# Ledger of designs, part 17: designed miniproteins, single chains, continued (5)

Each design is a single chain, and the fold is of that chain. pLDDT is the mean over its residues in the fold that is shown.

## One batch from the design tools (miniprotein)

Design m16564
Fold by ESMFold2-Fast:
Structure m16564 (fold): chain A 63 residues (1-63)
Amino acid sequence: GLDERVAERRAALAAGRPAPLSPEQAAVARAIAEQLRLIGDEIDRGLKEGRKPKPAKKVPLPG
């Protein structure tokens, strides 16, 4: 019946779902994800412009 199907589905979800994180851990994970999104946006912007960054001799790379 439905109860057996619900139990099977809950067991499958529990097996495929990681243990729940604490609110603090979840907040840290979201902060990291947001930082990665900002970095990805900067990279995407550079790629769309087709511009390579020119080192203005502030980088210690004697050419």
Scores: mean pLDDT 64

Design m16565
Fold by ESMFold2-Fast:
Structure m16565 (fold): chain A 84 residues (1-84)
Amino acid sequence: SRIDELIREAAVLLHKLSSDLIRKHDAELGRKVMELSLKTNLEFQERLQRALAEIPEDVHSKPSENDVKELAETLDRIGEELSK
């Protein structure tokens, strides 16, 4: 489904992001993840964790602020698709 595709995209972006970038943007990203998790009775969190576990260990390009923006936008798109 489109939701599964978007969750996979979010997982790839999360896997790419450094701990420092996640920490810097924790308030925004954490809020979006929490909102989706509450809306889906934690199903979103379980699906995201499974998608993260399926990502092969490879050499990612250096994470950037654009990756944070892409993740935030992908989380918003997941929320939009869940509302359909």
Scores: mean pLDDT 76

Design m16566
Fold by ESMFold2-Fast:
Structure m16566 (fold): chain A 80 residues (1-80)
Amino acid sequence: MEEREKLIEEVLPVAREILKKDPIFKNASDEELERLARARVEQALDLIEKYGYDKTIEFLKKLGREDDVKLVEAIKKARE
């Protein structure tokens, strides 16, 4: 959907920054980082659609996924 795609585009820079800071991806191409960043945003959106913002953030914090919490917060801000 156009709304979903626009939201992905708005938060994609945040997902890219998260991946760039991960040492696992230090040798990844820009094309690979783009694909992975997009997949990460889509996963966050699916969790938000299923559980809502607050519950998704709570679960991610319990798992120690602070970077994914930032991504969910960026999505929420983009929709405001």
Scores: mean pLDDT 80

Design m16567
Fold by ESMFold2-Fast:
Structure m16567 (fold): chain A 117 residues (1-117)
Amino acid sequence: MSPTDLLKKNIDTGIDIMNTTINNIRSGTLTKTQFDQTMGQLSRVMGRIKMLHILEPKGSEQQKLLDQIIQTMEQAVSLLRQAYNSTDPSQRQSLVDQVQSLVSQIRQTTNQYIQSS
């Protein structure tokens, strides 16, 4: 598997975890243990993406796009934690909708990265 293929696979896995978590937060089906395990899985996926970042040429467009992907994913994780811990249904829904927007942005930036690689 090429570094680019491996990167895309890890990003796709992260997106799938985020989408599943969004649905589970909306349905109220997640225990704290299950949420913590899911966040641990997402952290490991992001760790692999960050390790692959070192393979990009410094100052390249690819490095900038990958930095944007990482930053957007970190923002999405923060919002997921806030949504899970929110006791206000309206705030929780707003936070989850923001995560969905960020997931769409990650997909767009990833497509740009793949096309430029």
Scores: mean pLDDT 84

Design m16568
Fold by ESMFold2-Fast:
Structure m16568 (fold): chain A 85 residues (1-85)
Amino acid sequence: SKYLKEMEEERERVREASKVSDLAAWEKMNEMYGWVLRKSGFLSSDERKELWIKYYETQAELYRLLGDDDLADYYDKIKEQIKKL
């Protein structure tokens, strides 16, 4: 899916921003959130589910990078709950 490719590009933008500052990384996470919401209306249920899984996976990755393992584990659990939907 082209949207899954676009999702990986959004994830790469977050990782690149994290090298600049924590604030820049969170700004890119917020941009990704808006992007996922906008694209969800055009996707199958399975593609929407995969986008949300990747969103929370990216958020957990960012929290681990910032040293917040408790919040990272929390968002990993949200990801696993979405997989069960």
Scores: mean pLDDT 84

Design m16569
Fold by ESMFold2-Fast:
Structure m16569 (fold): chain A 65 residues (1-65)
Amino acid sequence: SDDALAEELAARYGLPLAAVRELLRLLRENGGKVSREQVEALARRYGAPLSRLERAGVELAIRLL
């Protein structure tokens, strides 16, 4: 499930669950793609490291293929 996937990646990358859930939602809405600007906005909103959100985003995109 999407919730289980988000929980797994939040734990692995040390990210807020809410940030990973929002990242997954953006990827689903945009056909498996997310812009740098969208990831940067999430980093600011949740106080999360940009580099970790980028790595989580790549793994999520691969798993949605």
Scores: mean pLDDT 87

Design m16570
Fold by ESMFold2-Fast:
Structure m16570 (fold): chain A 61 residues (1-61)
Amino acid sequence: SSLLEEAEKAIREAIEKGLSDREILQLMRDLARRMSREHGLPLSEAEDIVVEAARRVAEEL
């Protein structure tokens, strides 16, 4: 799966577990940093992927 699909899955799982908005935001920040480091992406690009993933998950709720 793409990084976008991985981010969508992580955010969806966090929501399903009942994490607060604050905890989800922290998870999104941690996810962007991890993706940047592990996949050699600029942090800004990783952040854009995570934000787009959150937007897609929100549209499905």
Scores: mean pLDDT 86

Design m16571
Fold by ESMFold2-Fast:
Structure m16571 (fold): chain A 145 residues (1-145)
Amino acid sequence: NPAAREEVERLFEEAIRYFAEKIAKNFSPEDIEAIKEQVRRDAEELAARTSSPSAAEALLRAAELLIKAIEEASKKIKGNDASAEKLKELLEELEEKREEVSRRMAEISADDPELSQEATARDQVLNSLLSAVGKVVLKKIKEEK
């Protein structure tokens, strides 16, 4: 279904722009580089573990699009060092947004196995992003106590 594919792509692109802007606004350049590196590494590891060339390609492309969105947002937005409490609230907001996007992509792709596999790859990349952000947030929370 071409309309379903286009809708899943649109949802993912909107999600990565949202996450990229939030990251650019709230994290230091050093933390942003650590987040990008973790996303890249996780995508490469997941791609290496899959037996499906199309799934591997979807993982690597999703990570590349996300990293590029973060880089573009970082050029336009000066980050301010957010407090640990604000970063904790931000992480909860980002986790809720990932759940919403992942649910919608899964629902749209449910009847298309190939599109469902691509939606799963995109969700795995978003989960990697939240894991990387969570590590930075946890470090800052511990440093402020």
Scores: mean pLDDT 85

Design m16572
Fold by ESMFold2-Fast:
Structure m16572 (fold): chain A 69 residues (1-69)
Amino acid sequence: DEVVRVPLERVSALGVAVYLRLGASPEEAETIARLILEGGGVITKEQVIERTGLSEEKADGVMELARRY
């Protein structure tokens, strides 16, 4: 299980990137941002899939974007 840390000040920028680059809905992007905030800057692929219903491929894309922050 990969755990990624995102600076809290960059969470909104990550949400925008998920929306624009991965074709996620605004609701999915907001859910991902909320997960990161609830985790104190920490997110896992399993949480992304469970809370958003995104495919494993899109969840991998979220984790890759999060690693850049």
Scores: mean pLDDT 80

Design m16573
Fold by ESMFold2-Fast:
Structure m16573 (fold): chain A 61 residues (1-61)
Amino acid sequence: SMVEQGKQSVLDLADEYVKKGDYKHAASILRMSSKAFEKKGYTELAQQLKEKAKQYEEKYK
């Protein structure tokens, strides 16, 4: 579905920043996307992105 494709695109982009060691940027992308999905009613996808952002946030001060 387009929604699953959108989720995967966001995760792929975040992974590129993680490969560069930029966990702060990766977490920011996931946080912004989580809020966008939540606003559209995709609560479960939003929660998955939010949890991933929290994991990356623990990697930077």
Scores: mean pLDDT 81

Design m16574
Fold by ESMFold2-Fast:
Structure m16574 (fold): chain A 76 residues (1-76)
Amino acid sequence: TIPFFEDPELLAAAVALAEAIKAKDEAAARTQLDRFLALGGDPRDRRIFSKGLVEDARAAGLEALAAWAERVLAEL
């Protein structure tokens, strides 16, 4: 599940990331995740987003992305 973002650039990056995960395209998902992190800078926002991302990425079979998101959550 993707949280609602007030920032249209953050929302666009989150939507693009969700579509890449749905397509099981790990390279595209990583690119959109890097974009999201560059825009989103706040550790609290990353923590909230990462909680949903872990579940979605695991369901799509993107274990490397899921492991990264879980690590970010553990470090916050």
Scores: mean pLDDT 70

Design m16575
Fold by ESMFold2-Fast:
Structure m16575 (fold): chain A 104 residues (1-104)
Amino acid sequence: NRSQILAAVDELVETGLELVKAVEDNSPDLKLTSLLFRMLALGTEIEILMRQGNVPEESIEEINKALSEGLKRIIAAIDAKDTAGMRKAIEELKQRLIQIIDSV
């Protein structure tokens, strides 16, 4: 179960980095939107996997907060056209998710 959760986190980070490249390449809005929805879907998958693993509700709430705050930072960086800020937000989100997962 832990390995499945970590794999979902890795896929979330990979999708986020693909989003950075799409912004750098000035990709169409549909491409950016599809990648953002993919990140949201992966966040939901992480929550589902944690619930299936009988992770405490408090830790699930921390994951949801980290995902919400991290995605808001990524979106703000997209709006600012700050690809360095996007990379930083993705890295900070990854570190926070791993920290929470390591606590359970």
Scores: mean pLDDT 87

Design m16576
Fold by ESMFold2-Fast:
Structure m16576 (fold): chain A 75 residues (1-75)
Amino acid sequence: MSLEELQREFVKAVQETMKLLFDPSASVDEIRAALEEAKRAYKEVLPFLSPREQKAYETQLKGLEEMLKAREAKS
């Protein structure tokens, strides 16, 4: 796998999680599964990231986790 492919996979997983978060018909379980895939993609690209890039990616994942917690609170 190229670094570009790993980065593209992470971006795609983040976008899918966001799409589900903004879909009122999506279940909390569906959003949680998508977030776990995004975290998995992050772990695969992590060894190739600079400390600055790592912080940026972690900030994105934490934002998604907070949005999921807000959705769970409404359920």
Scores: mean pLDDT 83

Design m16577
Fold by ESMFold2-Fast:
Structure m16577 (fold): chain A 85 residues (1-85)
Amino acid sequence: SKYLEMAKKTLEELRKLVEELRKAVEENAPQSEIDEIVGRIYDLVGEARRYIGQLPLDEAQKLAKELDKILKEFNKILLEAAEKE
């Protein structure tokens, strides 16, 4: 399925982007750079949800769980960034 391939690629891109965000926060990057990475993450989350929504229930549930794990890490980084202000 094209949607399965796109969903998996989007989740891989999200993982890399969340790691970029972690490094930017740890290195005290300018807020403008952090905001840009955060915006890109939100865009990819929307794309991942669209692709996952087109999958059979069993595949959708598995990838939704992976997305939820990525979002939990993203939220932890956002809380850490907020505490540095």
Scores: mean pLDDT 87

Design m16578
Fold by ESMFold2-Fast:
Order: structure tokens, then C-alpha cells, then sequence
Structure m16578 (fold): chain A 82 residues (1-82)
């Protein structure tokens, strides 16, 4: 489960991305999967994994928020940051 601190950091990151005009992220994972993240607001995202579309509310759905943070961490590992 993601910590409240990790969820708040994600919200701040999304706020900055929206401020810069970024409304969509496309992540390509090492296994060749593509994940699309659509920024509906600072707290609401749509995550598209192949044919699966999931709406994530960062304030109300901590389980889905935790899964999203895990996907982002895997992407971070794939680009060699750690």
C-alpha cells in the first residue's frame, strides 16, 4: 500500500504537469507493455493498460493509487535511475 506521503507527492507532480500543459503520459515498460496515464485532474487519473481502462481517484481509492505508484516505480527502474 502506498503511503499518504507518496500519494501527496504524486498529486504535486500531477499538478505541475497540468500547469505545464501535460495531460497525458505514455510509459513504455521493459517487458514491452505500454501504459497510458490520462490526467483528468490533480487527483483523478485514467490508466490504460492494453484493453483495460481504470479510473484512479488518489484521495478515495488507495489500492489503485498504490498500484499506479508501483507501475511508476517500475518505469523509474527501467530507465536506470536506480
Amino acid sequence: MASDEEIELLKLTLAELLKDGIKKLILKLEDGREVEIILKSETVLEVIEGDKKTTVDLDKDKEKASELIEILKKMEEGIGIR
Scores: mean pLDDT 72

Design m16579
Fold by ESMFold2-Fast:
Structure m16579 (fold): chain A 100 residues (1-100)
Amino acid sequence: MLSLDEFEARLNALLAEISKIFRDYKAGKLSFEEAVEKLKEVFKRMIEVLEEAGAPEEIIREMRELYEKEIKTIEELEEVVKRALALAHHTLQRMRRAAA
């Protein structure tokens, strides 16, 4: 099982990658399709980190559903990212409470 510090460090690295994808997209360095593909690669790694951290199966299942969701607009992309970040943050808070 990942330590809380290792989990937080890996999540922060993935969050930095998500931020870079949005910055590069808004700067015209990535097409919408390229941004969606790169985000899904980050989501796949986030699922792996959540599984290693011992996240509840319900959270992992919801993250997989977000990964499989068809994204057609920037607004849908932003909502999927917002939901994924909320799930990751909820898992981190739950682990912090269990460790306290």
Scores: mean pLDDT 81

Design m16580
Fold by ESMFold2-Fast:
Structure m16580 (fold): chain A 60 residues (1-60)
Amino acid sequence: LSPEARQRMLKGAVEHLRREGIISQEEADEWMDQIDAGNPSDELLELLKKHLPSVYKRIE
């Protein structure tokens, strides 16, 4: 994955987790900022492993 494609995929995953009620809007906003900074949180990555394992496998 290119860095841009990886960022788009991570942002899509954050929006998915927010829509499903797994994370709050405040957590989603914070994690979006961290993704834009090139530093996605460990908490986000753990949630991807649990709830979106196919996405996690593509970004690892």
Scores: mean pLDDT 82

Design m16581
Fold by ESMFold2-Fast:
Structure m16581 (fold): chain A 66 residues (1-66)
Amino acid sequence: GMAEQLQQLESLKKAQEALADLEKELKPESVELEQIDETHVRVTLHTPEGERTYLLDLKTGEYEEI
């Protein structure tokens, strides 16, 4: 329904805001996003100091470095 679509958009907006903060802090040369399942996204940041990989939980908006 329309309410479910609004919740999906809110979740994606929250993830995008979290990503923007992470990108501003680490200043990566490139960012790769891979959706692993309905609630998890793998984020790979290519920085001048090396590659860093994070698992983003879309339910909580939390990042875990892997």
Scores: mean pLDDT 71

Design m16582
Fold by ESMFold2-Fast:
Structure m16582 (fold): chain A 69 residues (1-69)
Amino acid sequence: DPEKEIELSPVLKRFLESLGIKRDKVTVEELIDALMKKFESFGVKLSREDVEQYLKALLDEEKAREAAR
């Protein structure tokens, strides 16, 4: 659900703060946009699909850690 807000882990919060986003919760769409902008700042042009796959892997890992808690 792209409109669903995600509670930020310390790692994700620090990443978003590096991009000037200082919020406790963001949507999946905002995370994708932030990642695309970050990669563009390094001269790397990624498709939205590539960024979504990266974000999915990152969120799946965090979900697995929460489930093991």
Scores: mean pLDDT 68

Design m16583
Fold by ESMFold2-Fast:
Structure m16583 (fold): chain A 83 residues (1-83)
Amino acid sequence: SAALRAQIDALLAQIAALDPTVGAQVTRLVNQALDAIANGDRLTAEISLGLLGIIRGVARIEGRDELAALIGQVIDLLQQLLA
């Protein structure tokens, strides 16, 4: 939905503000997931979600709790679009 996409875009902007390098990586994976969802490519969408989960896990290990929380919210919204 347009509302879910707007929420994802807002979260991506917040992630990029915290860490431009992680923000670029997360944005690339989110765009790949969104393209995969639009094309019915569930496998590519699930792989992209898995990679986002790894980035979130690394952020948590590094004590970057706000960054990890924002990535988690992006994952949740992408899962809603994939369902």
Scores: mean pLDDT 90

Design m16584
Fold by ESMFold2-Fast:
Structure m16584 (fold): chain A 82 residues (1-82)
Amino acid sequence: KKKYIEKAEEYLKKAEEYLEKARASKDLDEREAYLEKAAAYLEKAREYAEKAGSEELIKKVVELEIELGVEQLRLAVERVLA
């Protein structure tokens, strides 16, 4: 219960931090590395949010997964145009 909520929140914060770093970086390779880290932390956040049974945490995970997907698509487009 409490431990799962705390772990989900911890991994969500880490995912958000790396997603923010990816958005701030202009280097395509650095952005890709940050997005990979964000994805890994989101996977862990999802696992603990589901174990906690928290619809609010699951919603936050889904929202960040959508943001991650958008940034991954932007990176792919920029790599093709480079």
Scores: mean pLDDT 86

Design m16585
Fold by ESMFold2-Fast:
Structure m16585 (fold): chain A 83 residues (1-83)
Amino acid sequence: DYEKLLKELYDLLKRPGAGKVIAEMLGLSETAANILEKYSTDFDKAYLAVYIEDPEAALKITLFLSRRENVEKLIKALKEKLG
């Protein structure tokens, strides 16, 4: 169930360090990584801030998360790195 996967992903994205895991996995800029970490408790706000400051990084995030297999891969990485 893709909806359940997205809910699990959003719950994990609220954890400290989630922004760093995403940035390392997708090869994002330091600017995008810093923004994701600054707004770690609100992914929608973090994403909007990345879109404004670094639209290339925002595109990478959007394209990566558009595929179920990538969402599952990110969830696994977040669980392994953040506990």
Scores: mean pLDDT 80

Design m16586
Fold by ESMFold2-Fast:
Structure m16586 (fold): chain A 105 residues (1-105)
Amino acid sequence: MITILDVEKLEDGSIVLTVDVDGKTMTLTLTDYQLIVEIDGVRYLLNEKGEELINLETGEIIPAVLDKEKKTMTFTDKSGETLTIPTLEKAKELAAKYLEAKKAA
């Protein structure tokens, strides 16, 4: 389950989501073309076509499995924990729903 904790729109037009995915808190930074995931202080660029995450500090490539139906990717972090993250499409959908709900309230 993915729960949105916060959504912030930055001055450059990027959207920052703070989400809880199955008990794991992460920060998602969205542009029109890119998703950056921050987990436990480590930032990853999501590459859906390659089914991989790219560590932005080290350049290390981490294999991930894309679930097209659920619009998620699953990977194993450096601690050996299996983590699930939304795709860019799913993250955009979640951000839009949260912002719409805030306007309706």
Scores: mean pLDDT 80

Design m16587
Fold by ESMFold2-Fast:
Parts: C-alpha cells; sequence; structure tokens
Structure m16587 (fold): chain A 55 residues (1-55)
C-alpha cells in the first residue's frame, strides 16, 4: 500500500486467536513439535499461520 490506509484488518480485531496460535506454535516449534505448531497455527486461521511462520 502506497498510502497509510485506515487499518481495518488488525486495528480492533487484534485476533486473539491468531496471536495465541502464533505464540503456541512458537512454543511447540521451540520444543521441536512441528506437528503441534502447525495445528496451533491452523487453529488461529490464516492469520495465525502467517504469524507462526514469522515466529
Amino acid sequence: SAEASDGAGAAAASGGASVEAARKAGQYLFNGDREKAAEAAAEGGPRGAELARKA
């Protein structure tokens, strides 16, 4: 986006599920449980999956 559009996606809907999924996925990845990490990311939906990938 070339301009600062009104943040509608993440503005209010922080996506607790996405944040939690990313955090859980991170913990599972740290433990070496990739399968659980993938499941946790999926639980948070597409957003959670992206956050988990970055984590």
Scores: mean pLDDT 61

Design m16588
Fold by ESMFold2-Fast:
Structure m16588 (fold): chain A 93 residues (1-93)
Amino acid sequence: VKVTVDDVFEGLKLGNEVRDKILNAKTEEEIIEIAREASEQAVEAAKQGKYAVASSLLDSVRDAAISLYDKFPEASRKALELVREAASEGGKY
């Protein structure tokens, strides 16, 4: 397992961007699409050995989804399922 300082900073930047996008989303469809794209990016990061990037992306989607649960419960549930699936897939690498 390889983690670098550059991967940590990249992960924080990408994670913050994803979190902001989800928190500012206006529809359930927008939330789900952002969560899907971030989850796919996390799996690709894991395949490349960028585990800090993968973890930051999944943590950001999870935390944002949880914070929106009362407002968008179905989108939050789907986003959390996408995170779970991506974590399982990324865990193979």
Scores: mean pLDDT 82

Design m16589
Fold by ESMFold2-Fast:
Parts: structure tokens; sequence; C-alpha cells
Structure m16589 (fold): chain A 88 residues (1-88)
């Protein structure tokens, strides 16, 4: 399963996104609520995909990690996870 980092400062949004990632066929390896935690999680866990608000795009791009922005539908997230799987 692709390794996914979920980033959001809202616990409720994080919980929802974790469930959507699992439904989409991903594995949540880390969660972060700040840019600092997101950077640490990317370096430590080396996720295949970042799911985060638009403000976190520069961080994902800095590390060369594929990303999708919240809010996101299950269909969009499934498409992103299948793309990551195909590029193995």
Amino acid sequence: KPKVLVVDDSPLIRERMIKLVEEAGGEVVAVADSPEQAREAIEKYKPDLVVAPRTFIPLAEEFGVPYVTTPITLEELKAAIERVKAEK
C-alpha cells in the first residue's frame, strides 16, 4: 500500500482524511498538524503521497513528494493513490 502523510491542524479533518486514505487503498504512516511536524514526518517516514491543505504544497514540492490538496473526494484520492502505485 502507498505510504501517506495526512496534514491538517484540525483533529476532525485529520480523522476524516485518515479514513478516506484507508478507503482509497493507502496506508497512513504519519499525521502532522504543522509545517514543522510535516517536514519531520516526510524526512522520517518517506511517504509516497502527502494529503494536505494548499498551504503545504511548497513543502511537498521541496521534498519532491506527490501531493493532493484538501478538501478532496474519495474518487480523487483513489486516483492519486493508484497513480502512486503505478509509478513503483
Scores: mean pLDDT 81

Design m16590
Fold by ESMFold2-Fast:
Structure m16590 (fold): chain A 102 residues (1-102)
Amino acid sequence: DEELEKFSKELAEKHKALALSPEEVEEMEERAKRLLRELAAELIGKEFSEPLSSEEIEEAIKLLEENLSPEEVEELARRILREALKNPEILKLLEEAEKKAA
């Protein structure tokens, strides 16, 4: 929970500097949650439903905390953030925001 909240706030802070709308930030958060689900399924072999519910997110975090060390959980959060920022769709949104600011 705390890691998802931290990720959400870091993502929002990053994108505020680029004048993104709250709706665009929410889309990026949804993509980050999807990546978390995929990584959790890969690590523990469990599949989650689509769309991902808040209950499933809480369950995934709990399972990660039970199976991973705190250091590995932090690394997973950092990996999710890096993957989200490398997404071509996110890059396009950033480019569009820059053009609107001109």
Scores: mean pLDDT 54

Design m16591
Fold by ESMFold2-Fast:
Formats: sequence, C-alpha cells, structure tokens
Structure m16591 (fold): chain A 106 residues (1-106)
Amino acid sequence: QSEQAIQALNDYTDQASADITKKLLEAAEYKGGDPEKAKKLEKEAEQILNDAKKYAQDVATALGTDEVKQAADDAIKKLENAKAQAEKDAKDLQERLRKLRQQLMS
C-alpha cells in the first residue's frame, strides 16, 4: 500500500511539474502581446503547484508512515524546484521573443 501510494504520488507530482513548466513557458510567449493571458497562465501554474502540494500533504497525513512523509516532502521540493527552473526558462524565453519582435519591427 505505501509503495503504491509513493508511486502514485511520484506520478502525480511528475505530471504536475510538467504542467507547471508548460504553463509558465506559454505565459512567457504571451507576455509581450497579451499580458492578461500571460497572467492567467501564471495563475493556472500556481494553482497546479498548490493542488499538487496539497495532494502530497494529504497523502502523507492519510498514510502516516515515515516513508510516505519523506516521499511527500521530496515531491514538494521537486515541485518547488521545477517551478523555479521554469520561471528562469520562461524569463529567458520572454527575452529571446522580445529581441526577435524588436528585430522584425526595427
């Protein structure tokens, strides 16, 4: 049961990390042309992060084993790190797209 719960937790948080990354990169693409859509995508990424962190905490609380608690803590740190990396990648993408737009309009 604990092994299945840890696997489900890892699968869920891996998918959430991918979804957060996708939303933040999409937000970067829209930031120069549609700032409202960019903000909406950033809020969606934050919601995915919050939901995934809550899921990890709920799994740890429900099963109560040290192994599951450690897996939940690790999953939460992985989610936080994925968001931080995606924010850096999004900033770099936004800068590249801004330079490309400037060259086309110059």
Scores: mean pLDDT 85

Design m16592
Fold by ESMFold2-Fast:
Structure m16592 (fold): chain A 73 residues (1-73)
Amino acid sequence: MEEVQKETLELIDKLLELNADLKELAKIFESELGKFESDGDAIAYARILVIEGEDLEKIKKIKEKLEELLKKL
């Protein structure tokens, strides 16, 4: 697994631990991955895509947006 994938997964876990707004998390994932049926589906699917690592540039963009969300908490 590339460093960006690992850092992105750790950032998702940290945001969930800090009780970040699930709707804001879903919006970040949807901005790069397309729309999902629910906020929970968006988060679950995003974790799978980050683990698979097929598009590292999308993962980098997601990571940057997650870091911006963390700064607002």
Scores: mean pLDDT 81

Design m16593
Fold by ESMFold2-Fast:
Structure m16593 (fold): chain A 59 residues (1-59)
Amino acid sequence: SFEIPQDIQEKIEKYIIDNKIPIIPSKKEAEELAKRFSVTVTQIYLYLDRYRRSKGLLV
């Protein structure tokens, strides 16, 4: 499966923290992230699912 490159993942994480993006973003927020980082919406959803799991934020 295609993953977002690690350097882009780090930029996405910083953007989420700096802009206080919700852990479970809306469709519009996910689409905006996809446009901003030149990745697909599917890649954003997969990244955010993995991000939440890695931070223990699934409760």
Scores: mean pLDDT 75

Design m16594
Fold by ESMFold2-Fast:
Structure m16594 (fold): chain A 123 residues (1-123)
Amino acid sequence: GPLGEALRQAVDEAERDLDKAIELAKKNKNISPEADGYLSKAYYETRKARELADEGLASGDPEVLEQAAEEFKRAMEYGKKAAELLKKDPSNKDLADAVNKFIEDLQRAYELAEALAEEVRSR
């Protein structure tokens, strides 16, 4: 349905914007190990969230969709920690902006996963 299609699109946008952030990070030698660590954790949680979202959409299991939402939320928390560290150095502005765009995409995926879980529970 429309919510499931919107969730797939939001996840695709989040992965694309994360890939852009990772590309910028590879070109920037002023990234702290802590900020790099949080970006790696955000990547891992986004991949887990993607797998759970795809499983929840295929099975129609609201508990799996709720698990996907929690992993999107964790990815967003790691992204926010990375962005706060990156913001401290003006040379990282483009990378911080890319990470913030990724966080916005994750917020949308989180809200859509929760909305879809609620829709499925109402069936």
Scores: mean pLDDT 88

Design m16595
Fold by ESMFold2-Fast:
Structure m16595 (fold): chain A 119 residues (1-119)
Amino acid sequence: MSEEKAKKKIEEIREEFKKAGLSEEQIEELLERMKELLKLREEGKITRDEYEKKKKEIMEKYGLTEEQLKKIEAMAYLELGLEKGEAAVGIVKANAITDEDDASEEERKAAQKELEKKL
C-alpha cells in the first residue's frame, strides 16, 4: 500500500513538472541529481550548508521556483524510499519537505523506527 501511494505521489509531481514545460529527460536528470545529493547528505559526506548551496545551484541551472525545488526534493525522497523498500519513510520525509499532512499512522510509525536506528 505505501509503495502504491509513493508511486502515485511521484506521478503527480512528474505531471506538475510536465505542465510547467519540463521534458521527461529534464525531470529524470533533476531527480537523479537530487537523489545523489540526498545520499551524500545522509552519508555525512557534505554539510547542511553545502547541501543547501547545491540545491540552490540545481534551482538556478534548471530555472526552478522554490516550490518546484521542494517538489523535486520530495520526489527524490519518495524514489529512494522505494529503492530501499522503505516507501513509508520516503512518504513521511517527502511530506516534511512539501508541508503535506497525508501520512498514515503506520507510515509515521515506520519512519520513527528508522530514525531510532540512525544513532
Scores: mean pLDDT 77

Design m16596
Fold by ESMFold2-Fast:
Structure m16596 (fold): chain A 97 residues (1-97)
Amino acid sequence: TMSIDQFWEQVDQIIETLSPEEAYAAIVALAEQLAADLGMSEEQKQALLGFTTELFVGELLRRGVAIPESRLEAWLRRHLDEELAQSLLAIWRRHTS
């Protein structure tokens, strides 16, 4: 059983220890597990994925990680709805332009 605090601690460790590609896959899997453990609805799970993806993108920007926009877009669109994916891409573009 995973607590919300344990979830965020694991997300931080994943971002610090894995490549961006492996980190994103691991974070999505961890969010799915937390959503299942807490009995979240699909809407709540999508909100959780959005929050964790926003944190992940922010951490990549903070570290100056160079990622092609097309690669980032593919990751976001795979796990998030179109509106949220576009919002996060707009943040990425604003920071990197």
Scores: mean pLDDT 74

Design m16597
Fold by ESMFold2-Fast:
Structure m16597 (fold): chain A 73 residues (1-73)
Amino acid sequence: AALSPAELAALLREALAELRREGAPESQLRAAEFSLWLVEDPERAFEVIDELGKDAPKELVEEAKEEVRRIAA
């Protein structure tokens, strides 16, 4: 069965808290936080993708946005 966005967000928050307890590197914590944003706030994730992807091929930017929509749905 597929997880709802709320269930996925709860699991990601739990995973992030666990990573913080284990003293994970800041880069790994940032990646986990970004994953949470994809589920909880897709609009913010789209803004980040647009900013990071401004020098990237349009095709890759579009694929990234589609993946965010798929995860958030």
Scores: mean pLDDT 69

